# Ledger of designs, part 69: designed miniproteins, single chains, continued (4)

Each design is a single chain, and the fold is of that chain. pLDDT is the mean over its residues in the fold that is shown.

## One batch from the design tools (miniprotein)

Design m14379
Fold by ESMFold2-Fast:
Structure m14379 (fold): chain A 62 residues (1-62)
Amino acid sequence: AEEALAEAQAVVNRLIEEGQALIAQGEAQGSQALIEQGRKLLAAAEPLRRTLEGNLALYRAS
């Protein structure tokens, strides 16, 4: 069970890192398309991150 949570957390962390990297690249290059792509990845990662944090808290509290 904890292994599955660790794998899911690694995926979420990668999406956040990729999103932040794309935003930084877009800002440096003046590319709105890269900034939008990065923000889209962060927006997709946010609900997954919240779900994992909630599930981890419930799992350890239960």
Scores: mean pLDDT 78

Design m14380
Fold by ESMFold2-Fast:
Structure m14380 (fold): chain A 86 residues (1-86)
Amino acid sequence: DEIEEIARRLAALLDSSSSEEALKASIEKFLAAPKEKLEEILERVKRERPAAVAEIEASDLPEEEKQKALEALDLTLELVELIAEK
């Protein structure tokens, strides 16, 4: 289950097992959403990702925190893409 694996990786990045239940609830809401709404969200995430990446890279965060934030952005995009393809 690719969605479950991505959710697990996101929970690990957030360093909390309790975050898995929150992510599960969010995934259930996304799965219940109309495909048209999910496609709109996907296009928005794709459009805004370069700006988010630039903001993270320009921040004063430690390098390891920047890497975690970039990985979280990538996993979020991948999760939305998988849900939109249902």
Scores: mean pLDDT 67

Design m14381
Fold by ESMFold2-Fast:
Structure m14381 (fold): chain A 71 residues (1-71)
Amino acid sequence: EDFIVFDVIEKVERGEISLEEGKEILRKHVPPELIERYIEVLELNARMAELADNRDVEGAKALLKEILEKS
């Protein structure tokens, strides 16, 4: 279960598959009660990878603040 999630995250980060393709793979392999949580993790990792590629420190700070507010 966790291996599928990490494999999908890595492929989206590397640009090997789209974020939408990654979401579809997760919907096929993750139980419905967990799918929202796993999609949030995938989207978060994709956003972090994009910020790292752009060296966007302000964007990274904004994302971290958003995560803390949701906790």
Scores: mean pLDDT 72

Design m14382
Fold by ESMFold2-Fast:
Structure m14382 (fold): chain A 69 residues (1-69)
Amino acid sequence: SLKAEAQRLFDEGRYEEAVETLARYLATLPERVREVEYRSVKNFFENIGATYLVEVFEKALEEAEKALE
């Protein structure tokens, strides 16, 4: 699954690829659930000072959402 793949990439230190894969996973979720998960992910990266990953994640999520329409 995309969620398991994102977790594996994160564990390997491949953070940009991990957040891009996580974004593709979130894009498959219903809007309400996606919003909750998005806020959780954003807060996590902001709390650890990885604001660059938030930018990568947001761009990847926008692209993934467009690809599913």
Scores: mean pLDDT 82

Design m14383
Fold by ESMFold2-Fast:
Structure m14383 (fold): chain A 87 residues (1-87)
Amino acid sequence: MPEPSAAEAVRAALDGARAAADARRPLTSEQFDTLVAAARAVNALGRSPANREILRLLGEILEAMNARDFARLRALLDRLDAAVAAL
């Protein structure tokens, strides 16, 4: 069953990543903390394949943001949005 606080945490992380991408800047400390909180919330749901895919995508989004690879970031954001919808 989907966990509402985990889904909300992931959506907040997505919004932060989009805002940083639109501004063409790295994540702020607060946006990074939001992404870490999202990963912790999803990890608390257990080791399902869907939860593992969300955790993997969150990590790849952070790496793409740090690398300023906005083309990869867009593809990852779309994949994460679909993965959250499948929770």
Scores: mean pLDDT 72

Design m14384
Fold by ESMFold2-Fast:
Structure m14384 (fold): chain A 65 residues (1-65)
Amino acid sequence: MSAFVGALLRGIGALIDGEGAQLINEVDGRPELFPGSDSEERGLEWLRKAAKQALEGKPVRLERP
């Protein structure tokens, strides 16, 4: 879902550190860069959990997908 990932890039990039923004870019441009998860859905699930932690005022501490 590249359109949704593009929207998340702007929102999450402001809330989470550069690692989160980088993963969004990789899902949008190169989903195959996820060695443990080569699907856009896996990246989006990670981003959803990361965004939830960031919105709760916590640092993102989730493992990469």
Scores: mean pLDDT 51

Design m14385
Fold by ESMFold2-Fast:
Structure m14385 (fold): chain A 71 residues (1-71)
Amino acid sequence: SMEEQLKKMQKRYDLLEKGYKEKEELIKKGDVEKGEAVLIGYKTEAELVDGSPEEAKKKGKEAEEEYLAKL
């Protein structure tokens, strides 16, 4: 429904805003790579808002860790 679509859009926006905010704070502290990784994690979680919230968070953290491991 349109109501469910609006809810999913709102969840995506909230996650992306958190990601950008946390990235900015980490960059202020001099950790640019960690900031990029955290944003990638939130973007991944935002893509998965149709599924389980716990699974989405787990996949986001996995994406963050994978990014850092490849640096």
Scores: mean pLDDT 84

Design m14386
Fold by ESMFold2-Fast:
Formats: sequence, C-alpha cells, structure tokens
Structure m14386 (fold): chain A 83 residues (1-83)
Amino acid sequence: MVARPPTEEEIRAAAEELRKLSKEYDVKSVSDREKSKAVNEALAEKFGLRFPMLSVGILPEEYSDEELERMIRADAEFSVIMS
C-alpha cells in the first residue's frame, strides 16, 4: 500500500494511461469486472499508487479529461487518508 499523494503530472499521466489500458483491454461495460480489475491493477502498478474506488469500474470514454483527472486525484488521495 502506497501512502503518498499524487503529483499533478502523475494525475495527468494516469488519466492518459487509464484511457489507453481501457482500450487495450476492450472494457465496454462497468460490469466487465475481470477487465476493469486488470486495468486498475496495471494502472496502480505503473504509478505506485492505489485507486480503491476505480476498482469498481468506470468507462473512461464517458468522462472528460478534467472529470477523469478529478476522479483519479480523489481516489489516490482517499487511499492516503485510509493509510
């Protein structure tokens, strides 16, 4: 478990990576639990951050860059509070 806040650069990079991984894993529905889990695990490993709320699945293409960055920031910050 990583107990640190993300930087603004990490938030932007994580948003871009989440969109890329979602396309690579072909996540079409929030109910696609196995694909959503794999995407979340890959994202967390790449950045050394934890995203507990994102593990329930989101479709990144349904969100603007600002909305996705806000969700990523909130999730990573929440993981620090829970530590």
Scores: mean pLDDT 71

Design m14387
Fold by ESMFold2-Fast:
Structure m14387 (fold): chain A 95 residues (1-95)
Amino acid sequence: GSMDSLSDEEKLAIFEERLDQQLAEDIEWIDKNESDPARRELMKALLEAARDFQLEMFRDMLAGKKYTPQERIDAMRARAAAVEEAFRARRAAAA
């Protein structure tokens, strides 16, 4: 409701601020509740990827791009898989 009278630039700035606040809160929760450092690193990387995807999708929608439910699911899965693969590769290289 409160965003209906805002410009697209103002909407994007507010959305980004809210995503960044939520990410910070989620990271704090993980740091408090996850004792495995490797698991914490992976979970934080997945959260950052999810934040970036949500921001990109919102920006694209403001620009008039339409996402089908399938395109959204496929994009989310691809980004999560890439993050997990990169994490595994870094751990293998460090061992």
Scores: mean pLDDT 83

Design m14388
Fold by ESMFold2-Fast:
Structure m14388 (fold): chain A 95 residues (1-95)
Amino acid sequence: MHLEIFEELARRHSGLKKELAELGVRAVRLMEELIARNGRPLDAADQEELAAALAPELERLRANNSEEELLKAEEEVVAEGQKLAKKKLEELEKK
């Protein structure tokens, strides 16, 4: 479900918001792979491995965008993602 939301956000947006949504897709996929590999919820070592894998993309975004632009885009993507998640939950409750 989270994966589908980030994929939809990446499809709807362009520029920085699209890049943040695509980073979200990658983060969810890596998280799912770690959980599947270890058969348990993410621990501190798994979270460190996830952070290390995403670090190059985060560094690129920070190098090309101001902190204010990144925070604003992240807040807008998160808010839209929460709205989409609520809508999908309502659709599931209707059978």
Scores: mean pLDDT 77

Design m14389
Fold by ESMFold2-Fast:
Structure m14389 (fold): chain A 93 residues (1-93)
Amino acid sequence: MSKSEAVAKSVGLALELFADTGSPELALALVYASQGDLEKAKKVIDETKATKEQLELLEKKLREVAELLRQAGMEEEAKAAEEVAEYVRKLRE
């Protein structure tokens, strides 16, 4: 998979997350995570009054993004998306 294809698919997943949750902030957090920006992703998540159900959807989409990025050889960005997914998992407890 090309890097541009992985980025385009990640944007598609962010739009799907927005449609499913009704939260543009959670979609933005997914975009920051896909760019390797852990600090911005976590800040947006912390400032969002997300439900446990919205956080579960965000976690699933973050793991899908991580896999797409890994298939494109974007290992650092994939690792960042996985770290944000684990952060979200802990917030649901």
Scores: mean pLDDT 87

Design m14390
Fold by ESMFold2-Fast:
Structure m14390 (fold): chain A 65 residues (1-65)
Amino acid sequence: DKIMAEAELGMLMMEAHVSGLLEFRVEDGALVLTATGDDKERVRELAARIKEYAEAVGEKAVFRE
């Protein structure tokens, strides 16, 4: 369900921002996720989930360490 995927994407992005794990920007129509947290495993897992939900709603997502 696209509506539920959008809601989950928003919640994951809020969690990542509040926890200091990821920063977000939009570049050329793509969601860019930049690692800011020291726990690389948690950062990568969260980035992968955000990317999955972003792609489910038709958005391209790119992860930068």
Scores: mean pLDDT 79

Design m14391
Fold by ESMFold2-Fast:
Structure m14391 (fold): chain A 84 residues (1-84)
Amino acid sequence: MQAKEEEVLKKAFEKANELIRLYKDALENGVESEELKEKLDKAVKEIGDAINNIKDEFERAEAVLKIAEEFFKWLEEVKKEAAA
């Protein structure tokens, strides 16, 4: 495996775990925002769909990473808006 492919796999695993941790926390403690709950639920479902439908390990990791990064990018923007 090329170093770039290993980096994508590692990042996908780390970001997916971070997202799942946030999802579990939201289920246990609730969320203040309906929008956050909706976005989190959508991201978790899209990751699950990618895992089930993409057979290639690298393509699956890229899809998972993209979904997780899009979610965290949105979360970053929401936090920035709330701080303003």
Scores: mean pLDDT 77

Design m14392
Fold by ESMFold2-Fast:
Structure m14392 (fold): chain A 99 residues (1-99)
Amino acid sequence: SEMEKLKEMLKKWEELQKKNLDAPREEQLKLQIEWYREMLAELGEVSEEGREVARRIAETRFATDEEAAFLETLPEIERIRIAIYAYLLRLERELEKLE
């Protein structure tokens, strides 16, 4: 499935990132942001509610019990979209600190 393909691509990307630790941090972040944006585009639209939950998780760096319970009610593909979007937001904020 498309989701299985994207999960495999994510694993390979994480391995490539570890091998490219000698690259400047700004370049690493830009490449990672581009990769996650591409994956999110392939997975489809994140709902408005999902984007709001993702923003909150990205800011606090943890899910509350209520947010975790909400995520457990969602189909796996929607949870993955939210997780990718939250991670993307965190990477973008880290990049802003370097610029």
Scores: mean pLDDT 74

Design m14393
Fold by ESMFold2-Fast:
Order: C-alpha cells, then sequence, then structure tokens
Structure m14393 (fold): chain A 87 residues (1-87)
C-alpha cells in the first residue's frame, strides 16, 4: 500500500539520521538533524494514530526528506544507496 511505502521510506530515513547524529561531533549539525528526525517521527505518529491522509503525510515527508538531503549535501555526508532508493 501507499502507507506501507511511506512508512518504509520514513523508517529508512529515521535509522540513517539516528546513525549520523550518533557519529557526529558537530553540535549544530546534531541539533538540526534532531529537528528533522522529530519532524519525521511526528508525521509517522499523525499517519498511524491521528488518521492523517496518506497523501498529506507523503507531501510533508517529501519536504522533510528534501531538507535532510540538502543538509547531508552541505556537510558532505553520503546518503547510503538503500536509504536513497527508499526516498
Amino acid sequence: SEEEKLLKAAGALIVFLRNVIASSTDPELKAELQRILDEVERVIEELEFRNTPVEEARRRFEEIAKRAEALMKKHNIPIPEEVRKAL
């Protein structure tokens, strides 16, 4: 389903972001990544528990993912192929 695809993509991004936060020594990057992570987790919570339409959740997720990709590019952090394929 479209919901399952979105949850899989969000899950892949969450795991990746958590790993970057854990391995980073840059407090500013860690703070920005944590904000992005919190936003992704909120979208998933609203989709699963608050009956947010999948189309709306997808649009919010895509905007968040785009910001995450831009931040990774700014810091020269490569996005793994498995995460990129899920996005």
Scores: mean pLDDT 85

Design m14394
Fold by ESMFold2-Fast:
Structure m14394 (fold): chain A 112 residues (1-112)
Amino acid sequence: MKKEEGAEKAWEGGRKAAEGSIEAGKSGNTPKSAAYGSGGAISAIGAGVGSEIGAKNGDAEKALEEGEIGARAALGGTESAYKAGATEEGYKKGVEGARKLLEGGKAAAEAA
């Protein structure tokens, strides 16, 4: 895999994790659930960018570590949103997003 392809997958993973976390937060129809979703989304975007930078710099360790940290943060935000009233459908979207960020981080590391 080319570094550019791995970097793109990391960025896409971050975006999808952010979208999933926001959807989980919104589904709870409470300020608390929305705040947890937004927190997860911010962490996911930051991690996606970090993983992309790692891939572009040939730093496989950074690319993977950022993806793993971001996926864990997005999942944590999604789980907290679920406890605050997020729907099962919203929870599923948040979990799927976190999985995509982990996959993106791994692809970025492989390409680095």
Scores: mean pLDDT 86

Design m14395
Fold by ESMFold2-Fast:
Parts: C-alpha cells; sequence; structure tokens
Structure m14395 (fold): chain A 108 residues (1-108)
C-alpha cells in the first residue's frame, strides 16, 4: 500500500539521518546530487504527481541521504524536493509523509 511504503521510507530517512557518511567517491556524491536536481526540475514542471512517481522520488532522496546525511547540498536538495512533493502529490498520504520528512530534515 501507499501508506506502508511511505511509512517505510520515513523510517529509512530517520535511520539515514542518524548514520555516518558512507565512504563514497566525489563522483558518486555529484551523481546523487544531479539526480535530485533532475527530479526537482521535473516535478516543478508538472501541475501534480502520482503517488507512484512521488514515492519513487522519495526513495531517491532517502538513498542520497544514506550516502551522506551531513552533506549540506544533499540536505538542501532533499528539503526542496520534499516541499515540492508535499505541494504537488495527488495522494494525501504522500503529502503528509513529505511534510513529516521536511520537519525531520529541518530539525536535523
Amino acid sequence: SVEARARALLERLKAALESAPKPVTPTQLIGAKLRLIGLILDIESKDSVSAAEALAAMEEVVWALELNPHDPEILRLAIELFRLLAEKSEDPVVRAAAREAVELLEAH
């Protein structure tokens, strides 16, 4: 279900924020950031996004934070993307999860 998937992503987000950065290359970090920028531009260009598309975007954000939860650019991009998902997601469960994700990231 959408609710179960959103809940699982929020739990992964909480775990990622408590984790140490992974030993990844600068190229891998840049790649993750470019993927988030691409998602922001894509979602910003749309009037609304489906639950499936929004959950896939949330998974990309969580994966980037799992690489380095202390990277200020990843944190900024994550907040921006979750704010867009809170505004543009068609599913109210996904909008609520995205709002909770923003609150978690801003408290970090």
Scores: mean pLDDT 89

Design m14396
Fold by ESMFold2-Fast:
Structure m14396 (fold): chain A 79 residues (1-79)
Amino acid sequence: ASEIMRGIISEVAELVLLMMRSGINGDEEKKQIASEALQQATKLEQEMQSLIKQKAPDSELEKIYNKMKEIVSETKKKI
C-alpha cells in the first residue's frame, strides 16, 4: 500500500512536470493533453485512497496503479 501510493505520487508529479514544461515551451496543445491526463490521474488517486481506507487487497490497488501508469505512458507518447 505505502509503496504503491509512493508510485502513484511519482506518476502524478511526472504529469505535472510535463504540463509545466509544455507551458514553458509555449505548446498549448501539449499542455492541454497533460492537463487532461492529470485530471484523470487525480480521480484514480482519490479512488486509491478510498480503497486503502477500506483495506482492499493489494491486487485491487495494483489495478489502479496500472491504470495510472498507462495514462502517464500514453500522455508521454502524445507529448
Scores: mean pLDDT 80

Design m14397
Fold by ESMFold2-Fast:
Structure m14397 (fold): chain A 71 residues (1-71)
Amino acid sequence: MGKVSDEGARKIAEAYQKTLPEKKVDISGMSKKEILEYIVNISYSILEKTSDLTEEQLEKVRQLLLEQVNA
């Protein structure tokens, strides 16, 4: 398991759901790994569409998310 807590993973998912509520799914029954995989799968399109992040910042976020999924 990654170093991020279940609470941390949920807060990240909630932040994405606040910026794009039409992509909201019920994460209450999901494991931390499932939540992180959901974030990664959606984030490739969501972060590019909903964030003011530069390409460099997006790449850093991508790497951090992949580390959490693979840990």
Scores: mean pLDDT 63

Design m14398
Fold by ESMFold2-Fast:
Order: C-alpha cells, then structure tokens, then sequence
Structure m14398 (fold): chain A 70 residues (1-70)
C-alpha cells in the first residue's frame, strides 16, 4: 500500500541520516545532507503519484546508504 511504502521510505531516510551524521569530513557531510534533502523532496512527490515511484526513491536511498558505508 502507499502507507506502507511511505513508512518504509521514512525508515530508510532515518538510516541515511544516521550514516551522514557519522561522516567526519565536513564536505562529504554537506554533500550527504543535500542528497538527503533532494531524496526527501522526490519521495514526497512520488507519494502523490504511485507506490512504484516511492519504491524507486527507496532504492536510491538504499544505494546511497551502502555507498556511505563503504
């Protein structure tokens, strides 16, 4: 459902925020924060459109989390 997709999206955004907070390089932290804001805005727009678009944004958030962990 859309509600479940939005809940998963919010959970993934929280995990992304936690990984950004762990960054010690101010430049990387600023870049991460900007990407978080952009992904949040895209997710809110996707929630007005379709569950499939929300899942696409969730996948981008998950990829960024894995990149930050590497």
Amino acid sequence: SMEEAVEEFMKQLQELQDEIVKLTDPKKKAEGLQKLIDLARRGFRAAQTSVEEVKEVINEVKKLIEELKA
Scores: mean pLDDT 86

Design m14399
Fold by ESMFold2-Fast:
Structure m14399 (fold): chain A 65 residues (1-65)
Amino acid sequence: PAQAVADTLRELGFPEHAPEIAAAVEKAGDDLEAQIRATVETARKLGLSDEQIDAIVRAVAAAFA
């Protein structure tokens, strides 16, 4: 999950934010809801748009499913 989030951020053009968001997802553990929450909160703190956050959330959910 953390690596998938990092890869998605690089593809979206935000490689500088990938380590921080990936670390937050990893710290949240194996619970999908906690991983999504950590992703949303960290991405908002870094100034990502709602569209960018939605794309990352979809990638995290797909990797967990």
Scores: mean pLDDT 74

Design m14400
Fold by ESMFold2-Fast:
Structure m14400 (fold): chain A 61 residues (1-61)
Amino acid sequence: AGELAEKGGKAGDSPAGAAASAGAGARVHTREQERAAFLAGLKGKTPEEAGELAGKAADEA
């Protein structure tokens, strides 16, 4: 394991592309996948919207 993994930063570089790709051919498989995609989508959203949705989702879960 590494204390400073560059891979994490690079992964966030494709949120916009991932969102478009998901709409093109990806579909909801299960609640687990939907939740993961939801959180990933929030990464590209505004801090206000991401905080509101993430807070509610975390509070319910």
Scores: mean pLDDT 52

Design m14401
Fold by ESMFold2-Fast:
Parts: structure tokens; sequence; C-alpha cells
Structure m14401 (fold): chain A 62 residues (1-62)
């Protein structure tokens, strides 16, 4: 999804990881269920400089 791709790019830029690595981590969290997705959203929001709601929406759009 476009939201997940944009978030992966921002996270990669902020963390020094590749966009592919960021997106793979996001997908793994989503596949782990709601609790894993919420935990990942919090870490991604902090790392990418976005709101928790924006990070969660991007993850749920996978």
Amino acid sequence: SALAEELARRLAEASGKSEEEALAGMRTAHDGGPAATRAAAGEIAKGAGVSFEEALRALESL
C-alpha cells in the first residue's frame, strides 16, 4: 500500500535501514496479530517521527 511504502521510506531514512528491510519488518509485525502490530506502530512512530495513529493505519493497510 502507498501508506506502508511512505512509512517504510521515512523509517529507512531515519534508521539507516533499507526500505525493503523496513517494509519486511512492518509486514512481519502485521502477520503477528493485533498486539504485535500495535507494538510495532509505537516503535515505528518514534523512529519515523510520525504519530502512532499514522503508523498504525499504515501497518493495518498491509
Scores: mean pLDDT 81

Design m14402
Fold by ESMFold2-Fast:
Structure m14402 (fold): chain A 113 residues (1-113)
Amino acid sequence: AEELAREAREGALGAAEGAREAGRKGTPRSSSSAGGAGTVAAGAAFAGGYMTSRKAGGEKGKEGYERAGEYSKKAGDAATEGTRAGTPEAGVEGAEKVREGALEAGEAALEAA
């Protein structure tokens, strides 16, 4: 349980940082990398939350999963809307929300474990 929770948290943090770095380094007009990276970060956080909930098996695990899922959806929606609207800044903002959600989910998972 602890091992998976830590792995999920590190994975989500790494994905979120990768999304922010890609958005920061990419030029707004030439790359959808901010949007794409935000979506990847959202997916990672969601998957991590789901696995953590299953392994923790408790109410605290469920809370972590719900928070990770909510922030993952918000990040994914922001990334998608940013890409559709042509603003990579929305993707970076989404990645920041995923990072915060992943941290909260990771802490909840560690408490449950």
Scores: mean pLDDT 53

Design m14403
Fold by ESMFold2-Fast:
Structure m14403 (fold): chain A 67 residues (1-67)
Amino acid sequence: ASVEEGAKAGAEAGAAAGGSAESGRGMHQTYSLADPNASVEDAAAGGGALAAAGLDEKQGREGGYKG
C-alpha cells in the first residue's frame, strides 16, 4: 500500500514537475545536441543536476512499477 501511495504521489509530482521541466528538457536536448558524445564524466556532472530534478519521478515510478 505504501509503495502504491508513493508511486501515485511521485507520478503526480513528477507529472507536475515534468510539465514545468519540459522547458528544462529542451535545455538538456540542446546540451545533448551540442555534445552528444560527451564523456560519461561530463554527462555525470551536467546530467547530475538535471537527473536530480527527474529522480523524484524515478522514485515514484519504481515504487509503483516494481519497487
Scores: mean pLDDT 46

Design m14404
Fold by ESMFold2-Fast:
Structure m14404 (fold): chain A 85 residues (1-85)
Amino acid sequence: AATTVLPGEVTEVVVEGDEVRLRLRLTRPDGTVEEVEIVLRGEAARKAAELARPGAAAELTVDRAARAATLRIDGVEVLSIRDAP
């Protein structure tokens, strides 16, 4: 599959000026649980500061072929990145 979906939850939210640090606990397709830290800035940080809280549902969608990733918090898109033009 070109797209991998990693469901999980927000474990920690730290707001520092224009920056938001999220810690997520995500489940990999093999059932392994991983903790990841994502640093957000700009509009993504603003959305995360309003929506993210410990226990909120998180979903990270990764498309390796397109070099793209989307982060959703409680079903709302917070971040969408594309590495290729």
Scores: mean pLDDT 80

Design m14405
Fold by ESMFold2-Fast:
Structure m14405 (fold): chain A 95 residues (1-95)
Amino acid sequence: SHMDQLRQQLGQLFGQMVLNMLGARDTSSQNNDSDEKMEENMTKVVKDTIGKMIDLLKQYNAPQDIIDRLEDIYNSDDSWREMLDKLGEVFDEIM
């Protein structure tokens, strides 16, 4: 169904984000990057994924309230950990 396709694609984006985060952490470790650089790299991966999720939700004409919540997370000064916690709360409501 339309909703099943949306949930499947959101789940795929979330899974890909986890893989990209692991890859970023491994790359930072190999390059002996600073903790600050690693946090920047992780934040970029999370934000890039949230941006893709926003685009997907707009494509599926999802409720504006859900889109606004992800845009608030995307534009926040939160750590990547805080962004993931907030993203998880949104996913608990829509999945």
Scores: mean pLDDT 84

Design m14406
Fold by ESMFold2-Fast:
Structure m14406 (fold): chain A 80 residues (1-80)
Amino acid sequence: MVIRVKVELPDGSVVEFTIEGPANFAAALLRAKVAEHLGVPSSRLELIVDGKVIRTGKEALSTELKDGDVVKVRVLPEPQ
């Protein structure tokens, strides 16, 4: 499956990501791609899709993305 997702980055920019693979891995793959794009560990990212917050890899694997979904990204502060 191939899906295209619009990602709202913390700086207000919107970037489209193409996710290729099984639908149940789409959110996990997107989380990894966003982490690489921003240069931050995935543990510092929150993804928000339809009001659902995704913070862990397990939450990502339980979340299905669809073509045309809009995802908001938050970068958490560095742990003290």
Scores: mean pLDDT 76

Design m14407
Fold by ESMFold2-Fast:
Structure m14407 (fold): chain A 70 residues (1-70)
Amino acid sequence: MDIDPSKLSDEVQKALMEAFEKIVEKSRQLSKEEREELLEKFKELVLEAALDPSTTAEEIKERAEEILKE
């Protein structure tokens, strides 16, 4: 599914990019199964942000930190 990033605020886009970088770095230390689960959770976060224009950068950061906690 193509996500149109122009529908997201600059702050939300930046928060998603920063979260992705952190998740990728953490995934390098995980098993294949754990890495796939972590990346799937991030994809869900991106999709939710794209579908809900009320999503804030703060909410993205909080959810990304939760995903990073294993």
Scores: mean pLDDT 74

Design m14408
Fold by ESMFold2-Fast:
Structure m14408 (fold): chain A 92 residues (1-92)
Amino acid sequence: GEAVLAAIRETVAALSEEQRERMLELALELALSRAPNEAEAAEAREAFAAASEEERELFILRAALDALLGEPRNAREAALQAEIRRILEEAA
């Protein structure tokens, strides 16, 4: 519940600038792995490129939640989620 979400938010807040940049790269790769076509992939790239600080924080938080609580849909997602989990473990 709320305690799990709070712990994830605290871990994300503890990330270094380098870890945050890497998390954003992984979040974009995860979004691209899920894009059903080139148009959706282009939309994801545009959204990440135009993202505000608040939107970047949300992308990182969503990627963290997905990696810790989500099921991978394919081998690519599993690899990306594993890398995200490693970064979060290093920050904790």
Scores: mean pLDDT 82

Design m14409
Fold by ESMFold2-Fast:
Structure m14409 (fold): chain A 100 residues (1-100)
Amino acid sequence: SVEDIIEETAEKIKEIILKHGMTREGIHKIEDIIAKEIDTIPDEELRKLVAEKFLEMLLEADEEILADPSRPAGSPEEQEKALKEIEELVKETTKKILEE
């Protein structure tokens, strides 16, 4: 189901954040997972919605990393923030799918 795809994608993203942190390498790996997992969603409108939500999260993370190059990439604080944002994204996206 779409819910299962979203949850599985989120878990894979969390694993990358824990392993690589919010680094450029980590962001690229997250982007690859999103593309691969979202492509399995048969409904085009839902696929677009889910893709846009994950891309918005990635763009916000990338802006924070690029805005302050003196910050250590993959700090524990940035990792915790990213994990919370993914959890909220999953909740919001799942709620929208269930309300449609």
Scores: mean pLDDT 67

Design m14410
Fold by ESMFold2-Fast:
Structure m14410 (fold): chain A 87 residues (1-87)
Amino acid sequence: MKVEEAKKLIDEMLEAAQKGDLEKFRTLLRKVFEIMRELAETDPEAAAEVLRYLDEVLKKISDNKEFLDIVTEVLREAAREEAERRR
């Protein structure tokens, strides 16, 4: 269920990227990372599947620096949240 939800969000991210909607792309990417974080604790194989699907989509937009900057920003935010959660 969560894997399918994450894949749907990733498909919506690709559509947002194709339309140049940076804010929608960022919002969807944050949601995908939230799902991956939950899956990493309960089902690491499912988390790996979502990560592979996300990687495929990110490779399709890798030539666009604006989207790469958003990915870097969201990864930095996710890393901070994980550090705060673990304490």
Scores: mean pLDDT 77

Design m14411
Fold by ESMFold2-Fast:
Structure m14411 (fold): chain A 95 residues (1-95)
Amino acid sequence: DPILEHPFFEPSMSRQEAIEKVKASPDGYFVVVPSEIDPNIYDIFMKFQGQVVTGVYDKEKKKVVYYDPELQKDVSFSSLEEAYADFLARLKAAS
């Protein structure tokens, strides 16, 4: 599973622990944890302008979705790398 080798993947971290870590981190922090709901889903948490932004990675559909606070809508990507690159671009544009 390619996700297991991702630098932002934390296999033993709970959803609550991920949220707390993102809250304590600077803008641009990005973490991926296993979903507590669906074994095909990974939860994504990001720090954007002092807020925790949430997303999901569906490994079966090979799709990442998160709510973009600037566009006020869900955005989707075909990989975690693509989603992270877009997130950094949004963070930089908002600064």
Scores: mean pLDDT 77

Design m14412
Fold by ESMFold2-Fast:
Structure m14412 (fold): chain A 105 residues (1-105)
Amino acid sequence: MTETEYTGPNPILKKIAENAHLIKDVKKLKISEPSKDTFVLEIEFKDGRKVIIETKYDGTLVSVGLRVFDKEGKELVSFEVDPSDDAQNAAALARAEPILRELEA
């Protein structure tokens, strides 16, 4: 069972932490704060793949970035989602979808 504790105000990190138990083959879940308004959630899978979700939250959600890494730490895909722009979000998701689908299989 992956231990996850997030009590901060970032709504994306909170929602992901609350649903971490639904993600299959998770080995490790880490939350870090590299700067005052930037929060990083790192999900490590049992096969060595990683997903990094970086959010910028300064009282409002400014950005959400997603990065996917292989077992060797090589970046496979990265994109940034603007939560206020549905068209930009749809385009970014479409670019990441094949890699995200691979993680679910």
Scores: mean pLDDT 64

